# Designed miniproteins, single chains, continued (2), part 44

Each design is a single chain, and the fold is of that chain. pLDDT is the mean over its residues in the fold that is shown.

## One batch from the design tools (miniprotein)

Design m5513
Fold by ESMFold2-Fast:
Structure m5513 (fold): chain A 86 residues (1-86)
Amino acid sequence: LEELLEELEELLKKASFGNQEKKEEAERYLRKAREALKKGDELTAARYALHAIEYALQATTDPEVQARLLELGKEVSELLRELEAK
């Protein structure tokens, strides 16, 4: 999960996002995900990470950025499924 959050943070910093409000929401949920992870709550962190990815997808029209965000979303969803099974 830490590596996935790191990659999402890099995408938000380096890539171009046309919708500033949606980008700010993505950054807000990313901060919440990191705070939850720091507290050891991986399940809550994964849920916040998915919200961050959803807002990031709404913030960009770049197909390359969208493709990477969708891949990150699949990886986080897979991890969330494993965490919920426990």
Scores: mean pLDDT 78

Design m5514
Fold by ESMFold2-Fast:
Structure m5514 (fold): chain A 80 residues (1-80)
Amino acid sequence: SHEELLKKAREAIAEAKALLADPNATREQLLEAQMTLGSIILAIETTKVVDGSISEEMEKALEELNAAIAALDARIQALV
């Protein structure tokens, strides 16, 4: 359901933010979080195509998911 997908997205965003705030976060943890967020973005985008629209809350979640992926990528690159 849209509600369960939104809940899953919000939980993943919170987990990614916690990981980004952790100076001891490993490269493996950051990559795993990035893959998880990517899967959720794909699920939301698919829902938008199938249903023709998504809620404003889901659009905001999409923005936060994309921002979190960018932040995870920047941090992974900084570890090189």
Scores: mean pLDDT 88

Design m5515
Fold by ESMFold2-Fast:
Structure m5515 (fold): chain A 86 residues (1-86)
Amino acid sequence: SMHDQITALMQQALADLKALQDKIDNGQLSLDQVLAQMAKIGELISKISELILQHGATPEQEALRNQLAEQFNQLGERYNQMLLAS
């Protein structure tokens, strides 16, 4: 179903955020690379938002959306801290 596809995209975005954080923790990325990866994840989040606007969200998808927003915001704060320390 479309809701199954939306949930899969949300799970992919969460996995991408986790993978990006792990690469940052291991010193594998420059600031420019972190910003580029954040931009790609942001594009995926935008696509998810468009699908939710068209099809609505289940309660489970609302919970995933809140988790995704929280983790993306935390990554943005982390990026800002790294930029200030550079």
Scores: mean pLDDT 88

Design m5516
Fold by ESMFold2-Fast:
Structure m5516 (fold): chain A 91 residues (1-91)
Amino acid sequence: MPVVMGLRDTEADIERLLRYVTKGRRSGTGVFGIGVDTTSDDPAKVKLETDPSKAVKTAHPRGAAAATRDFLLELGFSEEAVDAALARLGF
């Protein structure tokens, strides 16, 4: 697929965010946690939390990754960028 500047920046930010959240996550089974405000119907109001201390805890990291993937795809991020970020996290 062609590389576009916006997608590259988005992929880098997602990778950085996932690494940052992963380092702060403690669950025994999960090394992944992202705080996402899904209560808003406005995608501009939904934000991925970069502070691991504020990340939403989940019992299963794969569940959080799947929800994040679907959400990012709905926001219009490329499937390639989302898959690359999740693959680098080990999914």
Scores: mean pLDDT 47

Design m5517
Fold by ESMFold2-Fast:
Structure m5517 (fold): chain A 99 residues (1-99)
Amino acid sequence: SDIARLNRLLRNPDLEEILALPTPLRLAILISLLLSQDPAFLEENKPLIETVEKELKDPRAREAIRAARERDFERVRELAKELLPPEVFELLERMLDTL
């Protein structure tokens, strides 16, 4: 159920729905969006990304976002493994393997 919801939100991001997610799922969505290789998609979703980022107060979560922006994939993996549920981490790992 969580994986299906994450996949839907990655295809069609919705700010209100993302903000209603538990913190680890919000972080997973935000990292996944930032790892997108579609510049137009990133530009369209920039206000949503910035709003979600402001709601993440854990310094480790903020570091994971910084690492994703800088495409520091090793640091993203390290922090995601600590911060995300195993099933959600596996989904993110699969995305990183395609980059």
Scores: mean pLDDT 82

Design m5518
Fold by ESMFold2-Fast:
Order: sequence, then C-alpha cells, then structure tokens
Structure m5518 (fold): chain A 71 residues (1-71)
Amino acid sequence: MFVKMLLFGGSFGDKYYAVFALLDPETGKRVGSEVLEFDTKEEFDKAVKEARENAEKYLKPGANPFALATE
C-alpha cells in the first residue's frame, strides 16, 4: 500500500481538489501522484486528515514527497 502525502489542495467552482504524492512506506520515495475530487469541504478535510495520520503512522523518517526516485 502506498501512503498519501498532501502536495496541495484547494477549491475550484463548487468542488474541492487535493493532489497527493504516493509514497512507498518502505523506501519513503515518491512513486506517483493522485488527484482527488471532493463534493464537500468536509470530505476534503477528512481525506487530508487521514492522509496526514497515515503518513505519521506508516512512513519511515526521511520521507520526502518532493524527492524523485533518482534523488
């Protein structure tokens, strides 16, 4: 399972968007990214909170959502 770390989030029109880095919890390296759309701010806030909590729980020290696999 990859762990999500928030890169940025915001609202556009009537919807909310979050861009997550997908990190390998074993290596701490970014393997991809995901864009999620939410109909409500509450769903957006929940997804961001869950991603933060999972990152704190499952990522090893030194994980960097901006580091490429070649760095």
Scores: mean pLDDT 73

Design m5519
Fold by ESMFold2-Fast:
Structure m5519 (fold): chain A 111 residues (1-111)
Amino acid sequence: MEEEKKRQEVTGLVQEAIRAAINGDAEKVREIAEKAEKLGYPQVAEDLRRAATAVEKGDRPKAISDAVRALAHIAGPEELATVEAIEKGEGVDPRSGSIEKTVENYLKEKE
């Protein structure tokens, strides 16, 4: 039960981090990474720190990809399929901002 609560909390934090990455808010992504590490998810924290660095460099497709990868460590098959689609470039053109639309659609379906 406590492990499940931590997993649900980290999932919500990563969803916030993905939205922050889409909005170009590197500081918010870093804050969420520190919270994830304190909850016992160092791999999620590491992926989110990479996402924050990508935001700071203006590489939004990489930032979104790294943030969605963090979700893959804690989430089910839908999130894994989204990460795989981004990594393969299938259905997403990294040069056209389609990655942002794909992730936004995914997050909207979860609301």
Scores: mean pLDDT 70

Design m5520
Fold by ESMFold2-Fast:
Structure m5520 (fold): chain A 95 residues (1-95)
Amino acid sequence: SMADEQWERFLEIFERYKEESLKSGLSEFHAVGLGYTLALLELARRLNVPQDVLDQYLDQMTQVSIDGQVNGLPVSVVEERLLQIGRDLIQQASS
């Protein structure tokens, strides 16, 4: 489906920037956050997501990252929540 193709591209970009960030010496938490932010921005541009909708998703990602740091959530939990936000954007834009 179109949603499956968008998700595959999102993961390609996420993994690329996560790996580059880790190689550059960033923590796993920061590498995950940066990778997802860049993947989300590229996805939003490709799907022609309105700026106000994109701002809402960026705010949700920012809140997840803040919550993870402040409350000491495992990186795996933060990553899973970020992945779900990306999936939700794809589903909304593909419907």
Scores: mean pLDDT 83

Design m5521
Fold by ESMFold2-Fast:
Formats: structure tokens, C-alpha cells, sequence
Structure m5521 (fold): chain A 59 residues (1-59)
């Protein structure tokens, strides 16, 4: 997945991310993971967080 795609994902509402991640693999965000994502206000940190998550959920 490209950095541009990750930035696009980071721009989505947190509510839209779980359906997308489930489609890419079998990974579903827990309530705690969703809360952690929402706590990240810096876009670069959000991109880094999503990159690590997607590396584990390769579809």
C-alpha cells in the first residue's frame, strides 16, 4: 500500500475504517483500537499507525 493511499485512509472518518480494513483482510478494529486511532490528532502518526496495522492484515 502506498503512502498516498495511507494518507487517504487517514483522512477518512474513524467509522469508515473498520469496513475498509475488513475488506482488505480478516482484521476488525476493536473498540480500544478505534479509540486509540481517534486519540491520534497528528496525521503523520495516524499514517504510521495504519501502516503497522495493514502490514499485519495483508490480504
Amino acid sequence: ISDEELEGLAALPAEALPPFLERMGNLTLSDAERAALLAITDRAERVAWLRRLLERAHA
Scores: mean pLDDT 67

Design m5522
Fold by ESMFold2-Fast:
Structure m5522 (fold): chain A 83 residues (1-83)
Amino acid sequence: MVELSGDFELLGVEPLGDGEIYSIEAEAGSKITVTNTGDERLAVSLLDEQNVVLDSAVLAPGESVTFTIPKSGRYKILVLPLR
């Protein structure tokens, strides 16, 4: 599981295999923090509206990453468990 915090609007959450896709809307310069609240390692990626990967991180349990939004618009946060 993850916790998302920061300056964004959550538009939706969809399953993707063993993970999830969070659809968001955010303004340029906004910071979005993703925290791994589970007990498995997670791969987390920030995608733009064209599904281009802008940033990514691997989070151990209890770790966080902060993404900075480069331009106002719609983004996706992909969260995938790593075994």
Scores: mean pLDDT 85

Design m5523
Fold by ESMFold2-Fast:
Structure m5523 (fold): chain A 68 residues (1-68)
Amino acid sequence: MEHLKKALEALEAGDLEKAREYLEEALKSRNPIARATAKEALERLEAGDVEGAIASLRNGIAALEAEA
């Protein structure tokens, strides 16, 4: 969860390199929703879709908070 929130903050600040680092750490999560969210956000960033990556992170974070 913390890495996904930090990735979102980095993307909103325009720091794509830090966002990628946080998303790569989130891929190591034991939570399958966190891993799926990180993978989707990374794929969107690689495609140049920063807005889509932000949307994926917001949706994934909301889903994780609903399970807590």
Scores: mean pLDDT 82

Design m5524
Fold by ESMFold2-Fast:
Structure m5524 (fold): chain A 94 residues (1-94)
Amino acid sequence: DLFKQLAEAAKNKVSLAELAQLLRQMGLDKVADLLLKFDEALKAGDLKKIEETFEELKIEINKVLEKDGSEDLLLAFEEIYKHLEELIEEVKKK
């Protein structure tokens, strides 16, 4: 079950590249592309790009949930949001 794999990967705080790979396996290519852009913004320490890409991710994830939102998928994205918010906080502390 890809949805459960995605939730567990997010809980275990795997790399954003690994999360993007799982999202592509699920056919969520746009979410995966935005996650990789977010990862690049984090690596650059560019707070403006981080915030812009995070907002784009939220919009795209909400569109996915409106079309095909199962409880498992909702829980997976909740775990992803927690992981991304922690990564943003770490950049802000630097």
Scores: mean pLDDT 83

Design m5525
Fold by ESMFold2-Fast:
Structure m5525 (fold): chain A 88 residues (1-88)
Amino acid sequence: SEKQLLLNEVGAIAQYYKLSEEDTQEIRKIILSSPTTEKAVIDVHNYIRQKTGKPINPAALLEALAGLTASYKKVILATSVLEFLKAL
């Protein structure tokens, strides 16, 4: 499933944003509890923003998700850009 592809990249996301093991577990919980993959991406971004205080960078997120297929990465990037625009 697409959620499984996102779950497989949680370690890379956590390493990139220098998150704790507790934060990494919370991100996995967010992905599993979200109704869609798109909602999971949005909620993970909001969680990381709250924990790091940094604005979400779609390019940096795409880099952190390097294991995903090009098609799936484009969906994640588009969702990240949309969420960034909503925050303006």
Scores: mean pLDDT 66

Design m5526
Fold by ESMFold2-Fast:
Structure m5526 (fold): chain A 90 residues (1-90)
Amino acid sequence: LTKEDFLKNFDTIKKELAAVFGKVPKSLKELIEVLLEAVAKTLGVSVETVKKAFEKKEEAEKLAKEKGIDLSNIETLAEDYKKLEKIAEE
C-alpha cells in the first residue's frame, strides 16, 4: 500500500479494530499506541511528529506537503484519534 492508500483505508482498519474493542476493552490504550506507531512508520516520521500533526493544523499541513499526501486524510485520522483517546480515558 502507498502512504495515501494506507490512510484512505484506515477507516476499514478502525472498523475491524472497533469490533475487537467490544471483546477486549483493556487493549484500547495499547491499540491507540499501535495505530500511532503504524502511521509514523508508514510516513517515515516519529510518533511525536504524528501526534503534533494530529494536534496542530500547521503541523498536519507540513507533514502532508513533505510526504505528498492529502491533508484531509491526516485530518480524518486526527479526528478519529481524538475520539479514541476520549473513549480510552473513560
Scores: mean pLDDT 66

Design m5527
Fold by ESMFold2-Fast:
Structure m5527 (fold): chain A 119 residues (1-119)
Amino acid sequence: SAEELLKKAEEAFKKGDLEKALEYALKALELLGAPEIAEQARKLYELAKEEGNEEVIRLAVELTLASAWSLLHRFPVEQLDRVFDGLLRRLKEAGASEEVLEQAKKLRELTKEYLRSLE
């Protein structure tokens, strides 16, 4: 189930296994019927890895988890925006590039569109 995969992603994230955490989260997004969000999350993670900033990479996975949990629980868009605003601020403070910030914003917008489609 998507919930089981997200629980595995959280455990991997807590252990610092960011790649495994991402893999589980992406698989959960696919099971939730959101392959376009999974693709966007993968792009964000790959760009963060290219920058080589460990905190930016960690935040990319955290954003992916936030997106996936929001879809699983069908959180209000306002709740998603609050979570993403905090994480986007942390990305900027960590020195993420404009390209990473734009990919993170795109992940938010795709997640919001999906949530609105479930109304």
Scores: mean pLDDT 89

Design m5528
Fold by ESMFold2-Fast:
Structure m5528 (fold): chain A 99 residues (1-99)
Amino acid sequence: MSEEDEEQAKEEGKKMPSHVLLERLKEVSKLPSVNDEEKLKLITALVSNPEKNDELINALSEFLKNEKNESIKEKARELILNNEYLSLEEKEKLLKALE
């Protein structure tokens, strides 16, 4: 994922309703054909959403727990740690999901 793609995903996350992002996360988790860049863009959009609630954080945590690709897990960890919109408690919850 390029820096331009990351910024675009952040802007999309800020503008999209949280329920739309939650639905996209559920669909992505069911599709074996979704590539690593699409997963990372979705994670970036989700963590950048200002309307994020416990349901969205719980769904993202479950998605991250089920991720088997170590490269995606490492990039997701970096995105979570560097995110300005997540509380410390939300970051700790999501980082534990990546363990």
Scores: mean pLDDT 75

Design m5529
Fold by ESMFold2-Fast:
Parts: C-alpha cells; structure tokens; sequence
Structure m5529 (fold): chain A 77 residues (1-77)
C-alpha cells in the first residue's frame, strides 16, 4: 500500500540519520541528526496509528525543510 511504502521510506531515512550521527565528529551536527531522527520516528508512529498518508507526507516534508535550514546554519557557524 502507499502507507507501507511511505513508512518504509521514512524508516530508511531514520536509519541513514542514525548512521550519519554515529560517524559525525561535530557535536552540533550530531545533535541535529539525532533530534531529526527522533522527529521522523514520531511521524512514522503517526502513520502506523492511522493518520492520513497526506498528513504523514506533509509532516515529513516540513521536517526535511527545517533540517536543511538548521544544517546550513550549523555549517555556517
């Protein structure tokens, strides 16, 4: 189903963020990666709890945009 595909994609994103965090030497970047992974896990749980797939996708898109902004800010510091 579309729900299963979206959840699987988000679960892969969480695993990627966790692996990046393990290898990250910058403590601010590491913290951002870990916090972002936790936020994706909350979105995954919403999807598993039956939230509309459109809402799950929108929350994931917003989180991706916020991560990109925060990542650039940390890199500029």
Amino acid sequence: SEREKVIQQLERTVEDLKERAKKEKDPEVKKLLEETAKQYQKIIQMGKDGAPVSKVKEEARKLQEEFAKKYLAVQAA
Scores: mean pLDDT 88

Design m5530
Fold by ESMFold2-Fast:
Structure m5530 (fold): chain A 96 residues (1-96)
Amino acid sequence: GKAALEQEYDRLRRELRELQRRLRELFDELEKKGGKPSSETLARYIATLLIAIGLEFEAELAKKQGKYEEAIKLLEEAIEIVKEEIKYLEELLKKL
């Protein structure tokens, strides 16, 4: 029902925000331990942030239109993109 979809949307939004916080902390740690990141690493990080912000914005618009299933899919896509970049940065940190 609608209430269950609204709860799932809110859960995913909280998860996305926590992952975005973790991503920023990992990038900050990478800079502190390794110095200036490569142009490739910086470009990936910026692209991930911009894509996630765009998908979250589209999810909010879908939610406002009552399209909760579409909004949930957009948040899930943003979560997967952020998780992949977190894994990439964690592997870079292990090599420092």
Scores: mean pLDDT 90

Design m5531
Fold by ESMFold2-Fast:
Order: C-alpha cells, then sequence, then structure tokens
Structure m5531 (fold): chain A 68 residues (1-68)
C-alpha cells in the first residue's frame, strides 16, 4: 500500500538523521521533528496517518541511536 511504502521511506530517513547527528541525540530528535513537520506541511495527511508515520519514524530513530 502507499502507507506501507511511505512508512518504510520515513524509517530510512529517520535512520539517516540519527547517523548524521554523530551521537547527538537531541540534535537527531530535533532534526527528525523538523523533517516530519515540513513533510506534513507539503503532504497533507490525516491525523491517524501522521501518528502512524511519526511513531514508526521515532522508533527507527531510537533503535539507530541505541546501536550507535
Amino acid sequence: SHMEKLIEEMKKKAEEIAKEANGDELEARKNLTLYLSEYFKENPLSDEQRYEISMAAQKALDKTLEEL
């Protein structure tokens, strides 16, 4: 589905953001928040869809930060 592909892309983006922050967890979280905010501004989605994407992205970010 479109949502499954989008979630996978957002997870990949979160992983990239975590790696680019070079161990700065606050910067990684800030950059992900800014990225998602801008994405949702450009790509209007329902509250439920935004929640699903945000949860998946945050989980991927946290996992990547824990593995660094």
Scores: mean pLDDT 86

Design m5532
Fold by ESMFold2-Fast:
Structure m5532 (fold): chain A 92 residues (1-92)
Amino acid sequence: MKRYYVPRLETYVTEEDLERLREELEELRREREELEEEIRRLEEELRRAEEPNPELERRLVVLHTALGIVEAAISFVEDKIREIEEAKRRAE
């Protein structure tokens, strides 16, 4: 099995590790798209509301928090993939 040393991670990674990270990234991107769509729908609902809706406002805060967490996770996984791809390029 071919292994690549990644200096910033101080470990060896395999092609299977890279594929697993890419799958995780795709799942996180889908979750982000779903959260953005839900936020958009709730914001449109809130704009059409004639009366204040505290329940809808609280739900939006929760969704924005979840979106922030997913975006941070995406950045983390993207950085790991980049480091591994650079190590692979340096090896060959």
Scores: mean pLDDT 81

Design m5533
Fold by ESMFold2-Fast:
Structure m5533 (fold): chain A 65 residues (1-65)
Amino acid sequence: SEENRKKAIELFEKALELEKEGGSEEEIQRLNFEGTSYMSESDPESQREVLKKMLELSRKGREIR
């Protein structure tokens, strides 16, 4: 679902931002778990779209590091 895709991305972005700020590991894990849950409720095509987006963002961050 489009909405589940959007929510998954938002949750993963929030988790990454919190990790950068030195936030609680428990909070970060909770956000990642929720994001994964929303992805699991999506159709396979939507899941691939989310994964591509997250991979692109993660690689850009790591490559610049």
Scores: mean pLDDT 70

Design m5534
Fold by ESMFold2-Fast:
Structure m5534 (fold): chain A 87 residues (1-87)
Amino acid sequence: SMRDLILRIVGLTIRAIGAIVQAQLGIRQNVPRSTVERSIQEARDSLEDMRALRDQIEDPQLQKQVQDLINKLEDQIEAIEEQVRRS
């Protein structure tokens, strides 16, 4: 159902945000690169799952809102990846 689809997207969004925050805190606390990279990968995996669910949305307005959210999360992940690469 659309409700189940929305709840799955919300869960993935929470997971992606959590992983992004863990990566940012890891960089700030100078934890091992491998730990930060695992958090980045978790965020990437959640984002990929969100894209698959976005493609199942029939409502164009909701699909656009999910796409805008995916774009914001992708920008944050790319910024973290750039910080890790420069370290």
Scores: mean pLDDT 89

Design m5535
Fold by ESMFold2-Fast:
Structure m5535 (fold): chain A 95 residues (1-95)
Amino acid sequence: RVARRQAEIERILRAAKETKKIAEEELKKAKKEGTPKGKEIAEAAEKVIKAAERTIELAERADPSNDEEVREVLEAEVELSMEIMELSILKLEAE
């Protein structure tokens, strides 16, 4: 049980780090475009970066034997997924 939770936390940590890197690249691109839609995309990318940073912090500190800490990591992953979805919608609307 603990080994499975540890593997899941490590997976979430790796995904959050990758997401942060991608969001930082999207933020840089959006700022370069200088359009009103680019500003909305930049703001959404900043929210993804912030959510990813929170997920990374919680995942790095989490004890897989602590039910509350595992829950906090999973809740942070859900919040990050919602911010990723918003960024994706804004990018599609810009086309």
Scores: mean pLDDT 86

Design m5536
Fold by ESMFold2-Fast:
Structure m5536 (fold): chain A 63 residues (1-63)
Amino acid sequence: RELNRRLRETMEEMARRLGVSVETVSRAALGYLLGLSVREIARDTGLSQRTASEIVRAVEEAL
């Protein structure tokens, strides 16, 4: 429960910081958990590789 709350709060914070939707951040986070590369996540979400990398790093730090 605490891990799920922490991940949710992290995704909401990243959405605010990066100016993207929570849905887009959630898609990037799911891509990371499925083993996609930053490049593949960027392509799937339409984000830059820099933005996708920031989201991946935040998700890793929240785990």
Scores: mean pLDDT 79

Design m5537
Fold by ESMFold2-Fast:
Order: structure tokens, then C-alpha cells, then sequence
Structure m5537 (fold): chain A 77 residues (1-77)
């Protein structure tokens, strides 16, 4: 269930010290990113292994990199 994985991501981000607004923004970006259940599970595991917000940001950015590139291209072109 995609929503269950998104809920787990939100709880892990809160545990890592993200503000509620930041958590909602990140979760919304992930929800809108058309990531597979396998990719969402990879994010959950990465966040569980993270010891800091910086490590968590790196794990999220790695999974969302293709979507960031697509959005950047559409905005700049």
C-alpha cells in the first residue's frame, strides 16, 4: 500500500527532526513522483538507517533525482 509507505516515511522524517511543514512537503513530492512500491520501500529503509537529517536528505534526493531533473528542465526550458 503506497499510503502506508508514505505514512512510514512521514513518521521517520519526524523522528529525524524535520518540521511538520517540511515533512508534508517531502511526502507530497514523493506522492506526486510516481515512484514504485519498491522505490518507496528503499526510501523507508534508507531513512531507518539515517542518523541525521543530512543523511536522510541524501537518501531522498537519490530516489527523486530523475524527477528533479525533469522538473528543472520544464522550468528552465
Amino acid sequence: DKEKLLKEIAELLKKLGYKEEEVEEIVESIRNSSLSLEELRAIVEGLRESKSKEEADKKIAEQLKPLFEERKKKLLE
Scores: mean pLDDT 71

Design m5538
Fold by ESMFold2-Fast:
Structure m5538 (fold): chain A 59 residues (1-59)
Amino acid sequence: ILEELRKLPPTLSVREAAKILSRLLGFDENTLIRLLKRRFGSDTISQAQLIEIAQELSA
């Protein structure tokens, strides 16, 4: 999954990030949107931030 995340653009919208994480980790997309917005306070997130949260959620 990390390899797939590293192929993404350096910056993603929260909506795009949530779709990708939902597909890879099996979490509900709307739950991930709320989590990402709460964690990062932005409509966009970096690839590094996405990798960090994916590692936390998959542990």
Scores: mean pLDDT 77

Design m5539
Fold by ESMFold2-Fast:
Structure m5539 (fold): chain A 80 residues (1-80)
Amino acid sequence: MEEERKKRAEELENQAKTFKEQADIYDKLSDFYDKLAKEAEKNPELAKVLQKLSNIYRTKAGVYYAKAKKLEEEAQKLKE
């Protein structure tokens, strides 16, 4: 039983790591589009579209960070 719990905890930690890596990618995309929006000052319509993309990727990053945190909390409970 203890070995089964440890194995499950490792699986959850590995999934959490994958979600954190995905969140980091979305954060980088958000930062990239935010920078492009600031550089597009001469085209307000383009700047708005780029800012919306930045916001979408920031939201996606937040979702994956939240999923990772939940998995880490579940893994911690299995180690108790």
Scores: mean pLDDT 85

Design m5540
Fold by ESMFold2-Fast:
Structure m5540 (fold): chain A 98 residues (1-98)
Amino acid sequence: MQAVLDAGLASLPEAVRATVREVADKLLSGELTPQQAVDELIAAGIPEDVARLIVAAASVAALAEEAEKRGDKEAAAKLEASVRLGFAAAAELARREL
């Protein structure tokens, strides 16, 4: 899970990586709700559509980690694939809007 999340974050434009990592860490720790995470990214200058995709991908990464912990390797692999696609879409929109 960590490696997939790190790779996803690294695919984002360099200017936003630090902010997105901080918000993603707070979302995964339960310090922020998904909506609060979206609001924090928007406040940091990230477009709303990009912010929503990033938060959705990070939330799915949390579900992938839970699947791994329960031994559901097939569910974990499918969720990790969804995380990769979500960050790829976010990176593409970020390149167009940033």
Scores: mean pLDDT 80

Design m5541
Fold by ESMFold2-Fast:
Structure m5541 (fold): chain A 89 residues (1-89)
Amino acid sequence: SISRGAADASARLAASTEPGSTSSFEHGDRRLELTRLGPDTFRVRLQEGDLSQEFVLERGRLLSYRTSDPSLDEEDRRLAKLEAERDAE
């Protein structure tokens, strides 16, 4: 699943301490890219077809969320936050 892939990518990137390090995961039409911005700060970009989502996480907490599709706005934002936080630990 996407959340499982995000957790795996997060775990791989957590092993790197270098700011700017990236880890990527691709499954079918989906691409996930995880970037370390700081010791406990990560940016996650998820692309599925023409849809994109971006998360910024600090110490396992969601700081920001953006999506390219307004119809995915409110409830998908909440669901994505819960899934990312659950699997990021």
Scores: mean pLDDT 66

Design m5542
Fold by ESMFold2-Fast:
Structure m5542 (fold): chain A 80 residues (1-80)
Amino acid sequence: MEYKVTITVTTKNGSKTKTVVLKVGESATVTLEVDGLKITLTIEVTEDYVSYSVPEELAEELKKLYLEGKLSISLSYEKL
């Protein structure tokens, strides 16, 4: 089974999207550059879920921006 996975990062100045096609059991690392921030995410597809994670170094900064309403990250997926 294949999934089309779209990550969107939104800030006050705009949004960036990356789309990857992954099979169940695969992962991909994507980088989005928004407002001078380089955001690296790992997307993972399993039989039960589609998720993303961020590096620990980046997690604290992204959490602060999210709580301040300055940044949001969304994941959508569709089955191919």
Scores: mean pLDDT 81

Design m5543
Fold by ESMFold2-Fast:
Structure m5543 (fold): chain A 68 residues (1-68)
Amino acid sequence: SMAKEVLEAAERTEKDLADAGFTLTEKERESILLVISQAVVAREQGLPADTAPDIEKAEKLAEEAKKL
């Protein structure tokens, strides 16, 4: 599922940042989920990963991933 893909990518990003010496707040972790969700939604729509054409879909996907 897309939500699982987002969660796995976010966990990998959080681990990479922690390994680099960063400590993340809950707000920063939510921001990572949203950014990854935007990239996944853009990819699904055939758009560049840095395009955020559908913020509402990205927010919904991030919320679904957060519940996993």
Scores: mean pLDDT 77

Design m5544
Fold by ESMFold2-Fast:
Structure m5544 (fold): chain A 84 residues (1-84)
Amino acid sequence: MTLSLTVPRGGSGTITLPDGTVYEAVADPFFSNGFLYKVNPETGERTLIGHVMGGETTTVIHDGYKITLTTTSTTLDVTITQLP
């Protein structure tokens, strides 16, 4: 299974996975930087699990998911793929 989210610069977006896991992606308003948080759905507490900057692409592995973060001049693109 693969899920995708595109966040405009200065915006944020949330992905909820089938197992109830919630991730929030936040795009910096001024720079090509992006942050990925795991969100506790009961408390709203956020834990930083990924960071990408400079128009680059980074990949993190978290909770059995492969998460790819790509920053552009206008967006933060997030792709979440379940690992086998």
Scores: mean pLDDT 81

Design m5545
Fold by ESMFold2-Fast:
Structure m5545 (fold): chain A 86 residues (1-86)
Amino acid sequence: SEEELKKLLEELRELLEEALGLIPDPETVGVIALLLAFANYFLKKGLLKEAAELLLKAADIALEKIDDEELKKKIKELIEKIKELL
């Protein structure tokens, strides 16, 4: 459902904001922060597919850079749930 997709996208956004604090590379932090800013804009506009594309891209980049196994697991689980609803 659209409501479920929106909830999962909001949860992914929050986990990715947490992940920013764990990324040692300032350039990568900047790229992800930009993707999150645009995704947040699309979420507020109700453009869930556009928000999903940006959040999934940000998640893919973040997963390559973070070492927190618990956070990586949570992000991967949300990615799979989001993809199932798209």
Scores: mean pLDDT 87

Design m5546
Fold by ESMFold2-Fast:
Structure m5546 (fold): chain A 74 residues (1-74)
Amino acid sequence: ADGVELARSLLDVAERLAKEGYDLAQILNAVSEALRAHGYEELADIFQEAAELAKTVSPEEAIAYARERLDELA
């Protein structure tokens, strides 16, 4: 699944942690760095952009953006 299933699982974990009071932008940036370190460059770029949306727009828009981009890759 070209890493997409892994990325979806990581996004679900990030959303859950954000609901528990953790900073979504920080979580998404950490996930982006981890994905990049493992060679998932396109997925890392999606999470990096989602992290910026979480800071500048809203957590809801960040999650929606990431889900839509991952669905396009599936």
Scores: mean pLDDT 86

